# Designed miniproteins, single chains, continued (4): the designs that were tried, part 79

Each design is a single chain, and the fold is of that chain. pLDDT is the mean over its residues in the fold that is shown.

## One batch from the design tools (miniprotein)

Design m14911
Fold by ESMFold2-Fast:
Structure m14911 (fold): chain A 58 residues (1-58)
Amino acid sequence: SLAEEALELARKLIEENGLDADLQKIADEVVERTGVSRSFALTAVSIAQAELKKEKAK
């Protein structure tokens, strides 16, 4: 689904740019590539960042 694609892309972009990357810029890229709403892209980026931080803490 488009939602799954947006979340996967957000995760890949954070992994490439690092956890300290500009999340607004990553969200803008997700919108451009997938066509999801800006609010959904920001949510997807936030979820991806939280999950990656949780994985790094293991």
Scores: mean pLDDT 79

Design m14912
Fold by ESMFold2-Fast:
Structure m14912 (fold): chain A 78 residues (1-78)
Amino acid sequence: SKAEEERRRRQRIDALVELFQKRFPDLTPDQVAAIRRLLEELSRLHKAGTLTVEKVRALIAELGLPPEVAAFLLEAVG
């Protein structure tokens, strides 16, 4: 069902966000929220078949995260 798919997608995003918080405990609440929004957007683009490597890099760059956090995020989604 659509509800089951949505629940599983949220669980995957929640697990990734938790992983980022454990790896980078100095992330601000705003940075954590920005990473969550990015993961939701990337999930939407992937489902629509419009996700490209260039778009992933551009969206990550827009967040202005520390280089090591941005690199880990690219590794996790690429």
Scores: mean pLDDT 81

Design m14913
Fold by ESMFold2-Fast:
Structure m14913 (fold): chain A 60 residues (1-60)
Amino acid sequence: SEIEELKKKIDELYEEINRLEAQAQASTDPEVRRDLLLEAASKAIEAINLYMKQKELEKK
């Protein structure tokens, strides 16, 4: 179902966010760290948008 597909995508995004945050924490280069954190932030916004879409579909 579309709801199940959204849940899977949200889970995958959180796994990617955790990986990027871990890489940023391990990085000694401030520019690399910044870029990794910006990518993680972008994916977090995407996950929030997908979660909102999931909640709208659950109302139907």
Scores: mean pLDDT 86

Design m14914
Fold by ESMFold2-Fast:
Structure m14914 (fold): chain A 57 residues (1-57)
Amino acid sequence: MEEVLEKIIEAVRKGITSVEDLAKELGLTPEELNELVRKYAGVSLEDLIAALRRAEL
């Protein structure tokens, strides 16, 4: 499930920034996606999306 974080990064880079659209891209529910992000990134899904958008330099 380390692949989940990688897929989230790819989806956000493609311009997918809503929780619902990210969950669909990964084949997960929004609840499952948020829980996985907490386990592997140690932050909320919203914070991860914001950080990835800021890193777009």
Scores: mean pLDDT 74

Design m14915
Fold by ESMFold2-Fast:
Structure m14915 (fold): chain A 70 residues (1-70)
Amino acid sequence: DLEALLEQLLADAEAGSSSEESREVYKRIAREYVDLLAAGYPPEEAERIIRERLEEELLELRKRVVEEKK
C-alpha cells in the first residue's frame, strides 16, 4: 500500500527532524514514486527505489545538520 509505505517513511523522517526540510523530502519522494509508477515500473520495484532514495536523502540531511553544528 503506497499510503502505508509513505506514512512509514514520513514517520521515520520526522523521527529525526520535524522540520520543513523533512516534509519537503517526503513530498519530493512521494512525487518520484508516482512518476515511477506512471513510467511503468512495477510497484515492488518502485517501492525499492523510493526506499533507497529516501534513505539517501535522510542520510544527506543528517550529515548537513552535523556539519552546521561545527
Scores: mean pLDDT 68

Design m14916
Fold by ESMFold2-Fast:
Structure m14916 (fold): chain A 69 residues (1-69)
Amino acid sequence: MKITDEEIEEALALIWLGIANADYRNGADPKEIADFLERVAERAESAGLTDVAQELRDKAEEYRKIAEK
């Protein structure tokens, strides 16, 4: 079994999304979470993972809206 760099980047992006969601549930600043997810999305986009990058950007936008309360 050969794991590709793209598969590793996808797995890492999804792990980071899970960590960000857990941090928010534990009281982390939603603005910092949004900034973090935007950086992860840029990394995923650079790896050619457009769908994963879009999912991360959508979640960052949700956290941005929470931060504006």
Scores: mean pLDDT 79

Design m14917
Fold by ESMFold2-Fast:
Structure m14917 (fold): chain A 62 residues (1-62)
Amino acid sequence: MSEEELEKEIEVAMALMHYGVLKANKVPKEEIIEELERLKEKSESEEAKRVLEERIEELKKE
């Protein structure tokens, strides 16, 4: 595995972990969406941005 592939996987894992923490702490849906959008803007990995966007869209549909 290349360093770029490993960094991408780590960034995705960190994004999903942060999302899980926010949900576990019962943060309001609107605040979770805002935080995920902020993480998406800060993410350099397109895969992390895609995963975060999918979570945001699912939350908006709930």
Scores: mean pLDDT 75

Design m14918
Fold by ESMFold2-Fast:
Structure m14918 (fold): chain A 86 residues (1-86)
Amino acid sequence: MDEIRKLAEKAVEAAKAGDSESASKYMGEAAELLAKEAGVEDEEVIKKVSELAGEAMGLVPTDPEKALELNDKAVEILKEAVEKKA
């Protein structure tokens, strides 16, 4: 839990600084840990959620509309994976 929050905070700070690569990396790592904590065991699903969440955070300073769209897709994939495995 603490590790996910620390990674998410680093991602937000990187996005505020205009460092889209670091923002994407840290948010992707946070999303991966969150998916695993939620009980998702499918590595392809975990990777997809991580990539979408990371890309979304990296786009916040330049394209907030696309960032929101990618984040919504990541949340939907994560929800479906959790519901199907529960």
Scores: mean pLDDT 80

Design m14919
Fold by ESMFold2-Fast:
Structure m14919 (fold): chain A 70 residues (1-70)
Amino acid sequence: MEALKKGREAYRAGDYETAVKYFEEALKNKDKLTKEQVKEAYILLSAAYIDLGDLEKARQYAEEAGKVLK
């Protein structure tokens, strides 16, 4: 799960552009992720896009996170 791990590291460092790239890469391989990891990636993508000022993408990823919660 290198992409998800690198995304978390970038997010913690405040590098939201890099975090977005890694979380989107992780989501391209959803079959390798648990439901919890998919939800985490969507939540952190939404948060990162808020910090980047892309409110439309932030909203879209928040909606996807909500769909994974079951």
Scores: mean pLDDT 82

Design m14920
Fold by ESMFold2-Fast:
Structure m14920 (fold): chain A 95 residues (1-95)
Amino acid sequence: SLEELEKEIEKLYEEILKLSKEFQELEETDKEKALEIHKKIEELVEKLEELTEKLIELMKKENAPMEKIVEVESKLGMARMLLWELKRAVKKLLE
């Protein structure tokens, strides 16, 4: 159960990073594609939040080390930061 959730979270995080890289490679004129990638990352971050909350709950029930919980929370924090940066970049592209 824990191992499956960890694998799902890792896959989501890797997909978010991949899409973020694709966004960075876009030309300023690719506004439509920028919006599409942004929406996909929003959906993935939302799923990551849900799975991360479930994983942390299970970790606490199994008395997992605090370092492991912090690691999982840190990955979610990084994904949220990437989404925030992308929102700012999209706003500038639409101006």
Scores: mean pLDDT 82

Design m14921
Fold by ESMFold2-Fast:
Structure m14921 (fold): chain A 63 residues (1-63)
Amino acid sequence: GIITDEAVQLLEEQTPEEEKPVLELREKLKELLEQIKNGDTSKKEEAREIAKEIERKVEELAK
């Protein structure tokens, strides 16, 4: 998927407080998106991996 759009959507969705591991991943994603906005496109791959990990953990917690 388009990493920037998906990652921004994840950060803008204000969910109820999530468990600490997911909160830590969201914070990392936020920092990576800030770096990408500042022109560091090398962080896109890392941001994509973090976004996928967040989605996976959220889905596992929802089960």
Scores: mean pLDDT 69

Design m14922
Fold by ESMFold2-Fast:
Structure m14922 (fold): chain A 62 residues (1-62)
Amino acid sequence: MKGVVVYTGLSDEEAEEKAKEAKEKFGLDEYELIKAENSEEGIELGRRIHEETGWLVILLGS
């Protein structure tokens, strides 16, 4: 199963570390890492991706 990690307020390095932990925790085969400007935009983007693709969405930073 594919996953998407949407993050806000984190550096790329911090986001990558947390995304790797999330991948292991949730058993994802692969994931995409996407930066959002703010939590509201991240939540909306994640919801749209989940509805369109069925991928698991994880929000980091809020």
Scores: mean pLDDT 77

Design m14923
Fold by ESMFold2-Fast:
Structure m14923 (fold): chain A 68 residues (1-68)
Amino acid sequence: SIKDLLPYRALVEDIAQAVSSNAAERQDISQAILLQAAKEDVDLNDPVALKRFLVRVAKRVAEDHQKA
């Protein structure tokens, strides 16, 4: 559930802010990362595995946005 992703939201937002200083875009990036984690049916019972997944997804999203 989204509640299990809340502790990682700060990390996700921090990464999004590093990629974009635009508030609307930062919110979109954060939502995209969290949505992808939920859609991939990530095992929310394992917070360590979940955190690893979120970091990997965030890194990929950041790379796509900072491709220049």
Scores: mean pLDDT 67

Design m14924
Fold by ESMFold2-Fast:
Structure m14924 (fold): chain A 60 residues (1-60)
Amino acid sequence: SMEERKERIQKRIEVLEKSKTLIDQRLAELKANGADPKEIAFLEKQKRVIDELIEKLKEE
């Protein structure tokens, strides 16, 4: 049913949003400590991919 589909999508979005929060926390730590720009760039790219996945799921 559409309700079951919507519930599955919402749960996937919640998991992705939690992952995004963890990435934001790690980025804040790395930026505060002057870490390798490559590590920062990689995590920022991962965050963008997660944002794109969330947007695609919301369109379903």
Scores: mean pLDDT 85

Design m14925
Fold by ESMFold2-Fast:
Structure m14925 (fold): chain A 58 residues (1-58)
Amino acid sequence: MKEELEKAAKEVAEILKENGYSEEEIEVAKKQVLDLDTPEAAKAAVEAVKKIIEEEKK
């Protein structure tokens, strides 16, 4: 389970980095993903981050 959470956190970090977000934002997102209890929640968090990024595109 921890490995899956860490993979999701890394995926979130890569998405944010590719979209020009700050290291502070990336670290917060990683921490939130790592604080999840299930791989399903981690997958949902990755999708939520992608959705937020798309919504923030001007």
Scores: mean pLDDT 75

Design m14926
Fold by ESMFold2-Fast:
Structure m14926 (fold): chain A 87 residues (1-87)
Amino acid sequence: MSKASTHIEQLRIFFELYPNPKKPLSREEFAKYLPLLNGETDEDIDEIFSLLDKDGDGYISLEEYERAKKILESDLSDEEKYKLLKE
C-alpha cells in the first residue's frame, strides 16, 4: 500500500473516532486517536500530523480540522486527498 493511502486511512479513522473537536489538538492528543494498526513510528505520526497542522504551530486548530475533514469526505482518490492535504 502506498504511503498516501496508509496515511489517509489513518486520518479517516481518526475523524470517525473524534468527530466533534472541542479545542485545538496537540500532537500528543492527536496520536492517542490514531489506531496505529501497523506499528507506525513517531516519524509516521509526525508526517500525518503535518498534513493537518498547516500553520506549524504544533496544534490542529478547529479550522485545520474542518478543512481536512472536508477533503477526506470528498469523492477524490486517496492520492489526491493526500496531495491536497500536503499542498
Scores: mean pLDDT 75

Design m14927
Fold by ESMFold2-Fast:
Structure m14927 (fold): chain A 68 residues (1-68)
Amino acid sequence: ANIDKEAARAAAEEAAKLSLEEAAALARARATPEQKALLKEIADTLRAIGDAIDEGIKTGKLPPATPA
């Protein structure tokens, strides 16, 4: 038998992905209105941060916080 380490790892990753998909579906089904509201606020905040980063890229990109 010729089982590549990559093939074995890929199979394990696929099994983990299937398990995560099932867990995610169950989590969505049990999500409370409060959790949905919090997720929306987080998503809105992340979008605003993304817009600020995009503007920084268009104007020459934000440098890392280093002394000039």
Scores: mean pLDDT 65

Design m14928
Fold by ESMFold2-Fast:
Structure m14928 (fold): chain A 58 residues (1-58)
Amino acid sequence: HHHHMEKLRKEANKLILELISKGRLDEANKVATLVGQGKYEEAVKLAKEALDRIEKEE
């Protein structure tokens, strides 16, 4: 469990940096809040959805 959560935390932090690099500070802050709450799966999902919207405009 801890190893899986650590991997998700690292992925979430990587995605936060990607959102910041694209100027999506509000989305980055939402993801960071979920990480702070230990909700790493939700954080990764939210970040990926935001990045997909940026790339494809859905």
Scores: mean pLDDT 80

Design m14929
Fold by ESMFold2-Fast:
Structure m14929 (fold): chain A 55 residues (1-55)
Amino acid sequence: MTAEELLAKAREALAAGDAEAAGRYAMQSGVLASNEGNTELTAEAARVGREARAL
């Protein structure tokens, strides 16, 4: 699964109110994006992770 696919799953979980799934997928997406040097995707994953923690 790609960083983009994981971020999409994180956003779906966040929209459903599933903080645990949203946080898990956002973290996995952020790690992959960071390893690839994709700073924009890393920042988006971090944002979704913060929103998941606010649920």
Scores: mean pLDDT 84

Design m14930
Fold by ESMFold2-Fast:
Formats: C-alpha cells, sequence, structure tokens
Structure m14930 (fold): chain A 80 residues (1-80)
C-alpha cells in the first residue's frame, strides 16, 4: 500500500492510474480515499486512453460502500 502511494506521485499518468485503480480496491479506507482523489485528478489527462480508464475508476469509487470515499471523490471533482 505504501508502495502504491509513492506511485501516485509519478509524472506518468498511466502509472498514477494503475496505482489509483489498485488503491480503490484496497481494504484500507484511507487508501481507497487517496485512489479516488487521484482518479478524479486524472479526469484532466490529455491522453484519451487514460481519461477513459480514469472515468471507470471514478465510477467504481462512486459505488464504494463507505460514504467517506464517495465524499472525498466529490470534493476532488469540485477542485477540478
Amino acid sequence: IEEKLELLKSKDDEVRLEAAAELINSPDLEARILGAKEAAKLLLSKDPKVLTRAIGVVIKALADPDERVREALNEAIKEL
């Protein structure tokens, strides 16, 4: 999980997307929050393939059973 958190700092949109996608499937609430926030930021990607996959990650995060993950995602989208 800490290794995936470091990958969120990558300059490569694909690396950050893979990390965000894995983090939203984590049993750790804080990891899912961080993954959701990064997926929201990736909606600004200039790469259409990254954008399409980021939308998928955002949709999964919106279905998260914990309200805090959904609220963090909504807040991150508002910051865009």
Scores: mean pLDDT 78

Design m14931
Fold by ESMFold2-Fast:
Structure m14931 (fold): chain A 84 residues (1-84)
Amino acid sequence: SLADAVRKAFELLRQAEEGEKVTVEVDGFKIEGTVSRRGDHRVLKAKVTADGETAAAMARVLGQPADTPFEMEIEVPLPPPPKP
């Protein structure tokens, strides 16, 4: 599922170093992400794309034509360290 693909990609991106680019392919989804610093915190930026049957399934769910490519960008701040 898309949720499983995103979860797996974010697990790998969480372990990546600042400036490192990570690419993950799961269930027909391709996820490309990078960890970047913004001031005193870090952010995960990821691009999710899909082709073929997976893209067609997403288009159907979103009410788009079946030949519409699936693409989305996600930017998530890394959580602050747990306070003691």
Scores: mean pLDDT 70

Design m14932
Fold by ESMFold2-Fast:
Structure m14932 (fold): chain A 70 residues (1-70)
Amino acid sequence: SPKQVAVDGARRRMQVLSRRYPDSFRRYRDQIDQRVQDIRDSTTDSQLRSQGTSLNRTFRQIEVDAINRR
């Protein structure tokens, strides 16, 4: 399902970011877990797309935070 694809994609991205930027990932962990849960709880394609966009924004913020701490 599109929802399962989104969750699996998020899980893979979380794995990469947690290994590459562990300190920054830890600071955003609760926010990421909530966003992934929001994806699982989405009941419409619009909600799924919106929550996916929010999660991707959070992932980018982890990268930016990690780079700015170098």
Scores: mean pLDDT 83

Design m14933
Fold by ESMFold2-Fast:
Structure m14933 (fold): chain A 91 residues (1-91)
Amino acid sequence: MAEEEQIRQDIAEALARLPASTAALAAQIAAAGRAEEARARLEREEEEIPEVLRYAREVEGFSEEVIRLIEEYLQRRLEALREAIAAAEAA
């Protein structure tokens, strides 16, 4: 249970920071001119989600409730990255 409680706290903190992190990431991508590189990274991370969730279930042994929170976090992180790339490309 201690590990699951830590994961829940880490996810909550990460989600709370996403709006500020997205704005900062957009500025960094625009300044570096790395929109194509960021998009390629987004595609790779999206393809890796099923394996990350499998690892969490089979290796870490997390409950389905925690797996759902991890999946939600990963999806929101991908959405934030998409928004950051779009903002950088618009700048």
Scores: mean pLDDT 75

Design m14934
Fold by ESMFold2-Fast:
Structure m14934 (fold): chain A 66 residues (1-66)
Amino acid sequence: ARVEVTDFPSYLAAIGVALKAIGEGGRVKVDMGDPPKVVAEFETEEKARAVAAAGEGAGGKVTLTL
């Protein structure tokens, strides 16, 4: 499963989501461009959904591929 989060309100929000994705065991890529973007891949849909929820809670735009 894959989660992509963009349109973060701040770089701190993007960092928080990236750390959550790493903590869930995701394969994480962080693009600190403008806007910052976090992409994470997971072996389970449950972990991907948890990170997607964190991305939405942080004010990011989430694309979830299961």
Scores: mean pLDDT 81

Design m14935
Fold by ESMFold2-Fast:
Structure m14935 (fold): chain A 95 residues (1-95)
Amino acid sequence: SLSKEEFEAEVYLALAQIQVAIAKLTLDRKERAGRKLTPEELEDIKRMVEKAIELANKAIELSKGTKYEEQVKKDAEDIISEANEILKRAEELTE
């Protein structure tokens, strides 16, 4: 059965993944259009990446001491890795 802590951790992981997905969609659209990001658009992506990392770390915190800790940590680390890669790509595509 799902504990309250497991359920809350999964919700935070889902919210983190949504932030990553929005940032990635924004970046992918600019790349497909052959356009560079404005400084304002880069700041929007940075905010989404920072929020994704915050939410993923919160999921890890909520999972501590539960039987799901290792799985949540793995999923959160994957999200953080993707978020950092999106930020790097966005910085390279900025004017």
Scores: mean pLDDT 88

Design m14936
Fold by ESMFold2-Fast:
Structure m14936 (fold): chain A 82 residues (1-82)
Amino acid sequence: MEEEKQKLLDEAIKTGREAGKKASEFEVKYQIDGKNLEKEKKARELMLEVAKAIQDAISNPETAEEALKRAREVLKEIEKLE
């Protein structure tokens, strides 16, 4: 049980960092363009959402599975910003 939770937490952190990095890159891109404020706002919101989920999972490993699911959903939403 503990080992499975640790693997879920590690996966959630890894996936969350990837999603956060992509969201940050889109936020910067749209800030420079100045033409797509809605996409910039969405990228920022997704970055904050995954960061909070990862922080919550680190503080409470019971939420690791939820954090992983959230990080994967954010990554999918980021892919839609292209």
Scores: mean pLDDT 77

Design m14937
Fold by ESMFold2-Fast:
Structure m14937 (fold): chain A 69 residues (1-69)
Amino acid sequence: DELLRLGRRAQELVEKAKKAEAEGDYKKALELLQEAIRLIRELLEVAGQPDAEVDPELLEEKKELEEKA
């Protein structure tokens, strides 16, 4: 199931990004979060919801990391 595969991968990347941010590695956290958001967009397309927005909390975290990185 491609939906489950993409969702699991995105979740793993979000968790890794949060861990990197907690350790002060904002550049790595940003890279991981960007990849997670990319996979979430792919998941939404596969699910037939291309117009759906990515979780706004993830977008806010990305913005904060961009300011710190």
Scores: mean pLDDT 78

Design m14939
Fold by ESMFold2-Fast:
Structure m14939 (fold): chain A 65 residues (1-65)
Amino acid sequence: SELEEENLKLAEEWLESKKDKVTEEAYEKALEYARKAVEAGGKGDVDAAQEYSLKAINALEEGLK
């Protein structure tokens, strides 16, 4: 859906703005989880979407420079 594509774009843009502050591995891992969160949300799996969103945030925190 358009909303799913827009949410993914916003998440990717936000992650890109933090790319210089985290390791490349952390950025890639966070991006993977963010995509999974958007996919789960699009399927109506709110619990999975929240879990993957948390994993994306945790990946960024672990990779802070």
Scores: mean pLDDT 79

Design m14940
Fold by ESMFold2-Fast:
Structure m14940 (fold): chain A 92 residues (1-92)
Amino acid sequence: SQEEKDRIAEVARSLNMDPEVLEKIIRGFSLFDKDGDGYISAAELRHVMTSLGQKISDAALDRLVDNMIKEGDIDGDGQMSYVELVQMMTAR
């Protein structure tokens, strides 16, 4: 949605990142989102975080992913929204 695109652009600017690059990364998740509902699995999120150059230990990454799932995934199915991914990138 436009609201999601606006938020992605805002986050990209705060990270001094090209918003087109960030949008491409988020769009890449659509390859794993079979329903197009804007959710992504924890495994796919892990790959994206590594690709963004965030060198985090496996334990720290597991904790961040687990926290995001607990905060955003009401059903506990191990999925999170693209918006939550973007928020995690800004939560330093």
Scores: mean pLDDT 59

Design m14941
Fold by ESMFold2-Fast:
Structure m14941 (fold): chain A 64 residues (1-64)
Amino acid sequence: SYEEKAKEYEERIKKDPKDAEAWALLGGYYAKLKKYEEAREYFEKALELDPNNLAAQYGLKEIE
């Protein structure tokens, strides 16, 4: 489920909070859950860590 996938990426972030890809993917799953405010925060965090992260760039545009 999307909830289980989100939890997997939350665990990855707990181990490595600098993993921009994990933040971007967590944002993607929160967007699928229609939790757009949390998804936005996670995409923005991913872009703060890696401005070239395509998943975060695309995800942020899709929820705006």
Scores: mean pLDDT 86

Design m14942
Fold by ESMFold2-Fast:
Structure m14942 (fold): chain A 69 residues (1-69)
Amino acid sequence: GEEEQEKAARAAAGAAAYAAAGDASGMLTHVQEAFKNGGEEARRTAAEGGAAAGLGSGDTQAAVAAFKG
């Protein structure tokens, strides 16, 4: 429902924020939370957002963690 979609969207935003801050573990936790609330499509969106934010910030470790999750 809308509540689960909102949780998935918040998790994706969290993944990007943690990736930008260089926190690979925090980013991965939020990618997994997106999966729980929105399934594989939400997980992919969060992982792509996290990878893009990590690369944009120069944090390749966060980007790698997004692909591993």
Scores: mean pLDDT 71

Design m14943
Fold by ESMFold2-Fast:
Structure m14943 (fold): chain A 100 residues (1-100)
Amino acid sequence: MEEYEKRILELVKRMLEVADEAADKAEDKEVRQKLVTLAVAGAIRVIGYLFEGDVVEAARVLAETARELAEIAREAGLEEEAERLEEIAEEAERLRREIE
């Protein structure tokens, strides 16, 4: 259980780092704001579920947030960051299935 919490927190950190890189490269200020707002809100929600001991829901929310960030990044032409966010989403989804 403690191992899964650590892995989720490492994925949250990676998601925030990639979202920040995507925001930095985004030409559109509105896209930048969406990336930062969604990443931070998602991270807070994931940490909230971890605090409640709901590791499965934390992993699900992380996967969902990373996929939404990947879609925004891809629409903005940030293909590299979009691919990295998709990888984070896939890792989170794999982790969720492993816990269940």
Scores: mean pLDDT 87

Design m14944
Fold by ESMFold2-Fast:
Structure m14944 (fold): chain A 59 residues (1-59)
Amino acid sequence: GPGLELGTELAREKGGAENLSDEELEEVARAAGVDPEELLRLAREYGAGGGLTLGLARA
């Protein structure tokens, strides 16, 4: 979906999902229609790549 595509593209531009800012993660969450706070929490708990995958899978 569009949130996953945006997240993948931003991660590529930044040299890895770990380099995404909180603002960039919130933008991915909004594009995917998920709660930005929940996506940020998952990214902190499971690492940026794992958190993105888990958060977007719940969308």
Scores: mean pLDDT 69

Design m14945
Fold by ESMFold2-Fast:
Structure m14945 (fold): chain A 94 residues (1-94)
Amino acid sequence: DPLLKKRKYAIASGEVNGTKVTGLEVKDDYAIVLVEKDGEYTAIATPLSADGKPTVIGRAKTKEEALKLLEKAMKESDEPTVADEDGNITKLTA
């Protein structure tokens, strides 16, 4: 099942050049990942297509705070949304 393979890949933990990546969730067209680098945690929604841009959900100094930012974004609407640096709102559910 190609969807099961994508899901298993996205929830895998990995480390590249001191950057630790943890897959949290996969939806139909995007994945949610947690990136740890230099004592900072960034929660990112990334499209599964090659032409899609990653969207930063939030940044924090602890994993717990980064996960709370993600939970808040997911909880504030029936369709969880994130804002980019220009204030454009992207829905996480498609």
Scores: mean pLDDT 58

Design m14946
Fold by ESMFold2-Fast:
Structure m14946 (fold): chain A 80 residues (1-80)
Amino acid sequence: MRAVIEELKALGLSEEQAELIVSAALTALVAGRRPSAEQLETIAQTHAGLSPEQARAAAELIVEREAELEAEAARLRAET
């Protein structure tokens, strides 16, 4: 997920904030749940401390990278 983390950092997120949001999305997908943009915005604001504007941009990016995240989640499920 390095490429997604680097894209999130380009939006002004710290590496820690980017990793937290990606981890939250992957955790949901591994559990068989598709996180909505609204759920990701809430996580970004409440857990990563992002502004509403940064949280929206981050959530939109994660949704746009959904196929890549689902592929990684499937790999993690196979390893577990």
Scores: mean pLDDT 82

Design m14947
Fold by ESMFold2-Fast:
Structure m14947 (fold): chain A 62 residues (1-62)
Amino acid sequence: SDAQRSGAAAYAMGKAGDYAGAAAGGHELFKNGSPWGGLAARYGAQGDAAGAAAYGEKAFRE
């Protein structure tokens, strides 16, 4: 699904150190669709790479 693809992209960006990209991708696609995508965006915006990556992976798996 588009949500899974976007979660995978956010996870990959977070894992690569692009936390701003991970936050933007997660927020745009999951702001009201997936709590995990929203959390990934929030942690990424705060500079928490590990949190962004972990929640991005969780969003991708769901």
Scores: mean pLDDT 61

Design m14948
Fold by ESMFold2-Fast:
Structure m14948 (fold): chain A 62 residues (1-62)
Amino acid sequence: MLSEEIREQAREIARLLRKQGVPDDRILEAVKTHLRDLAKKEGLDLSDEEIERVAREILEEV
């Protein structure tokens, strides 16, 4: 599972993109990309399904 720090960073990105008027489908794509990048840097072995699930949760939280 991703740390709260990583989830908070992803929420910040989602909030920023929504503020800029980016559509939710594009925000989801950006959040997924950010989560994949951070997971690789942190050495986390996350599936694409897990990343999508977490990204959708984050988008619902913001």
Scores: mean pLDDT 79

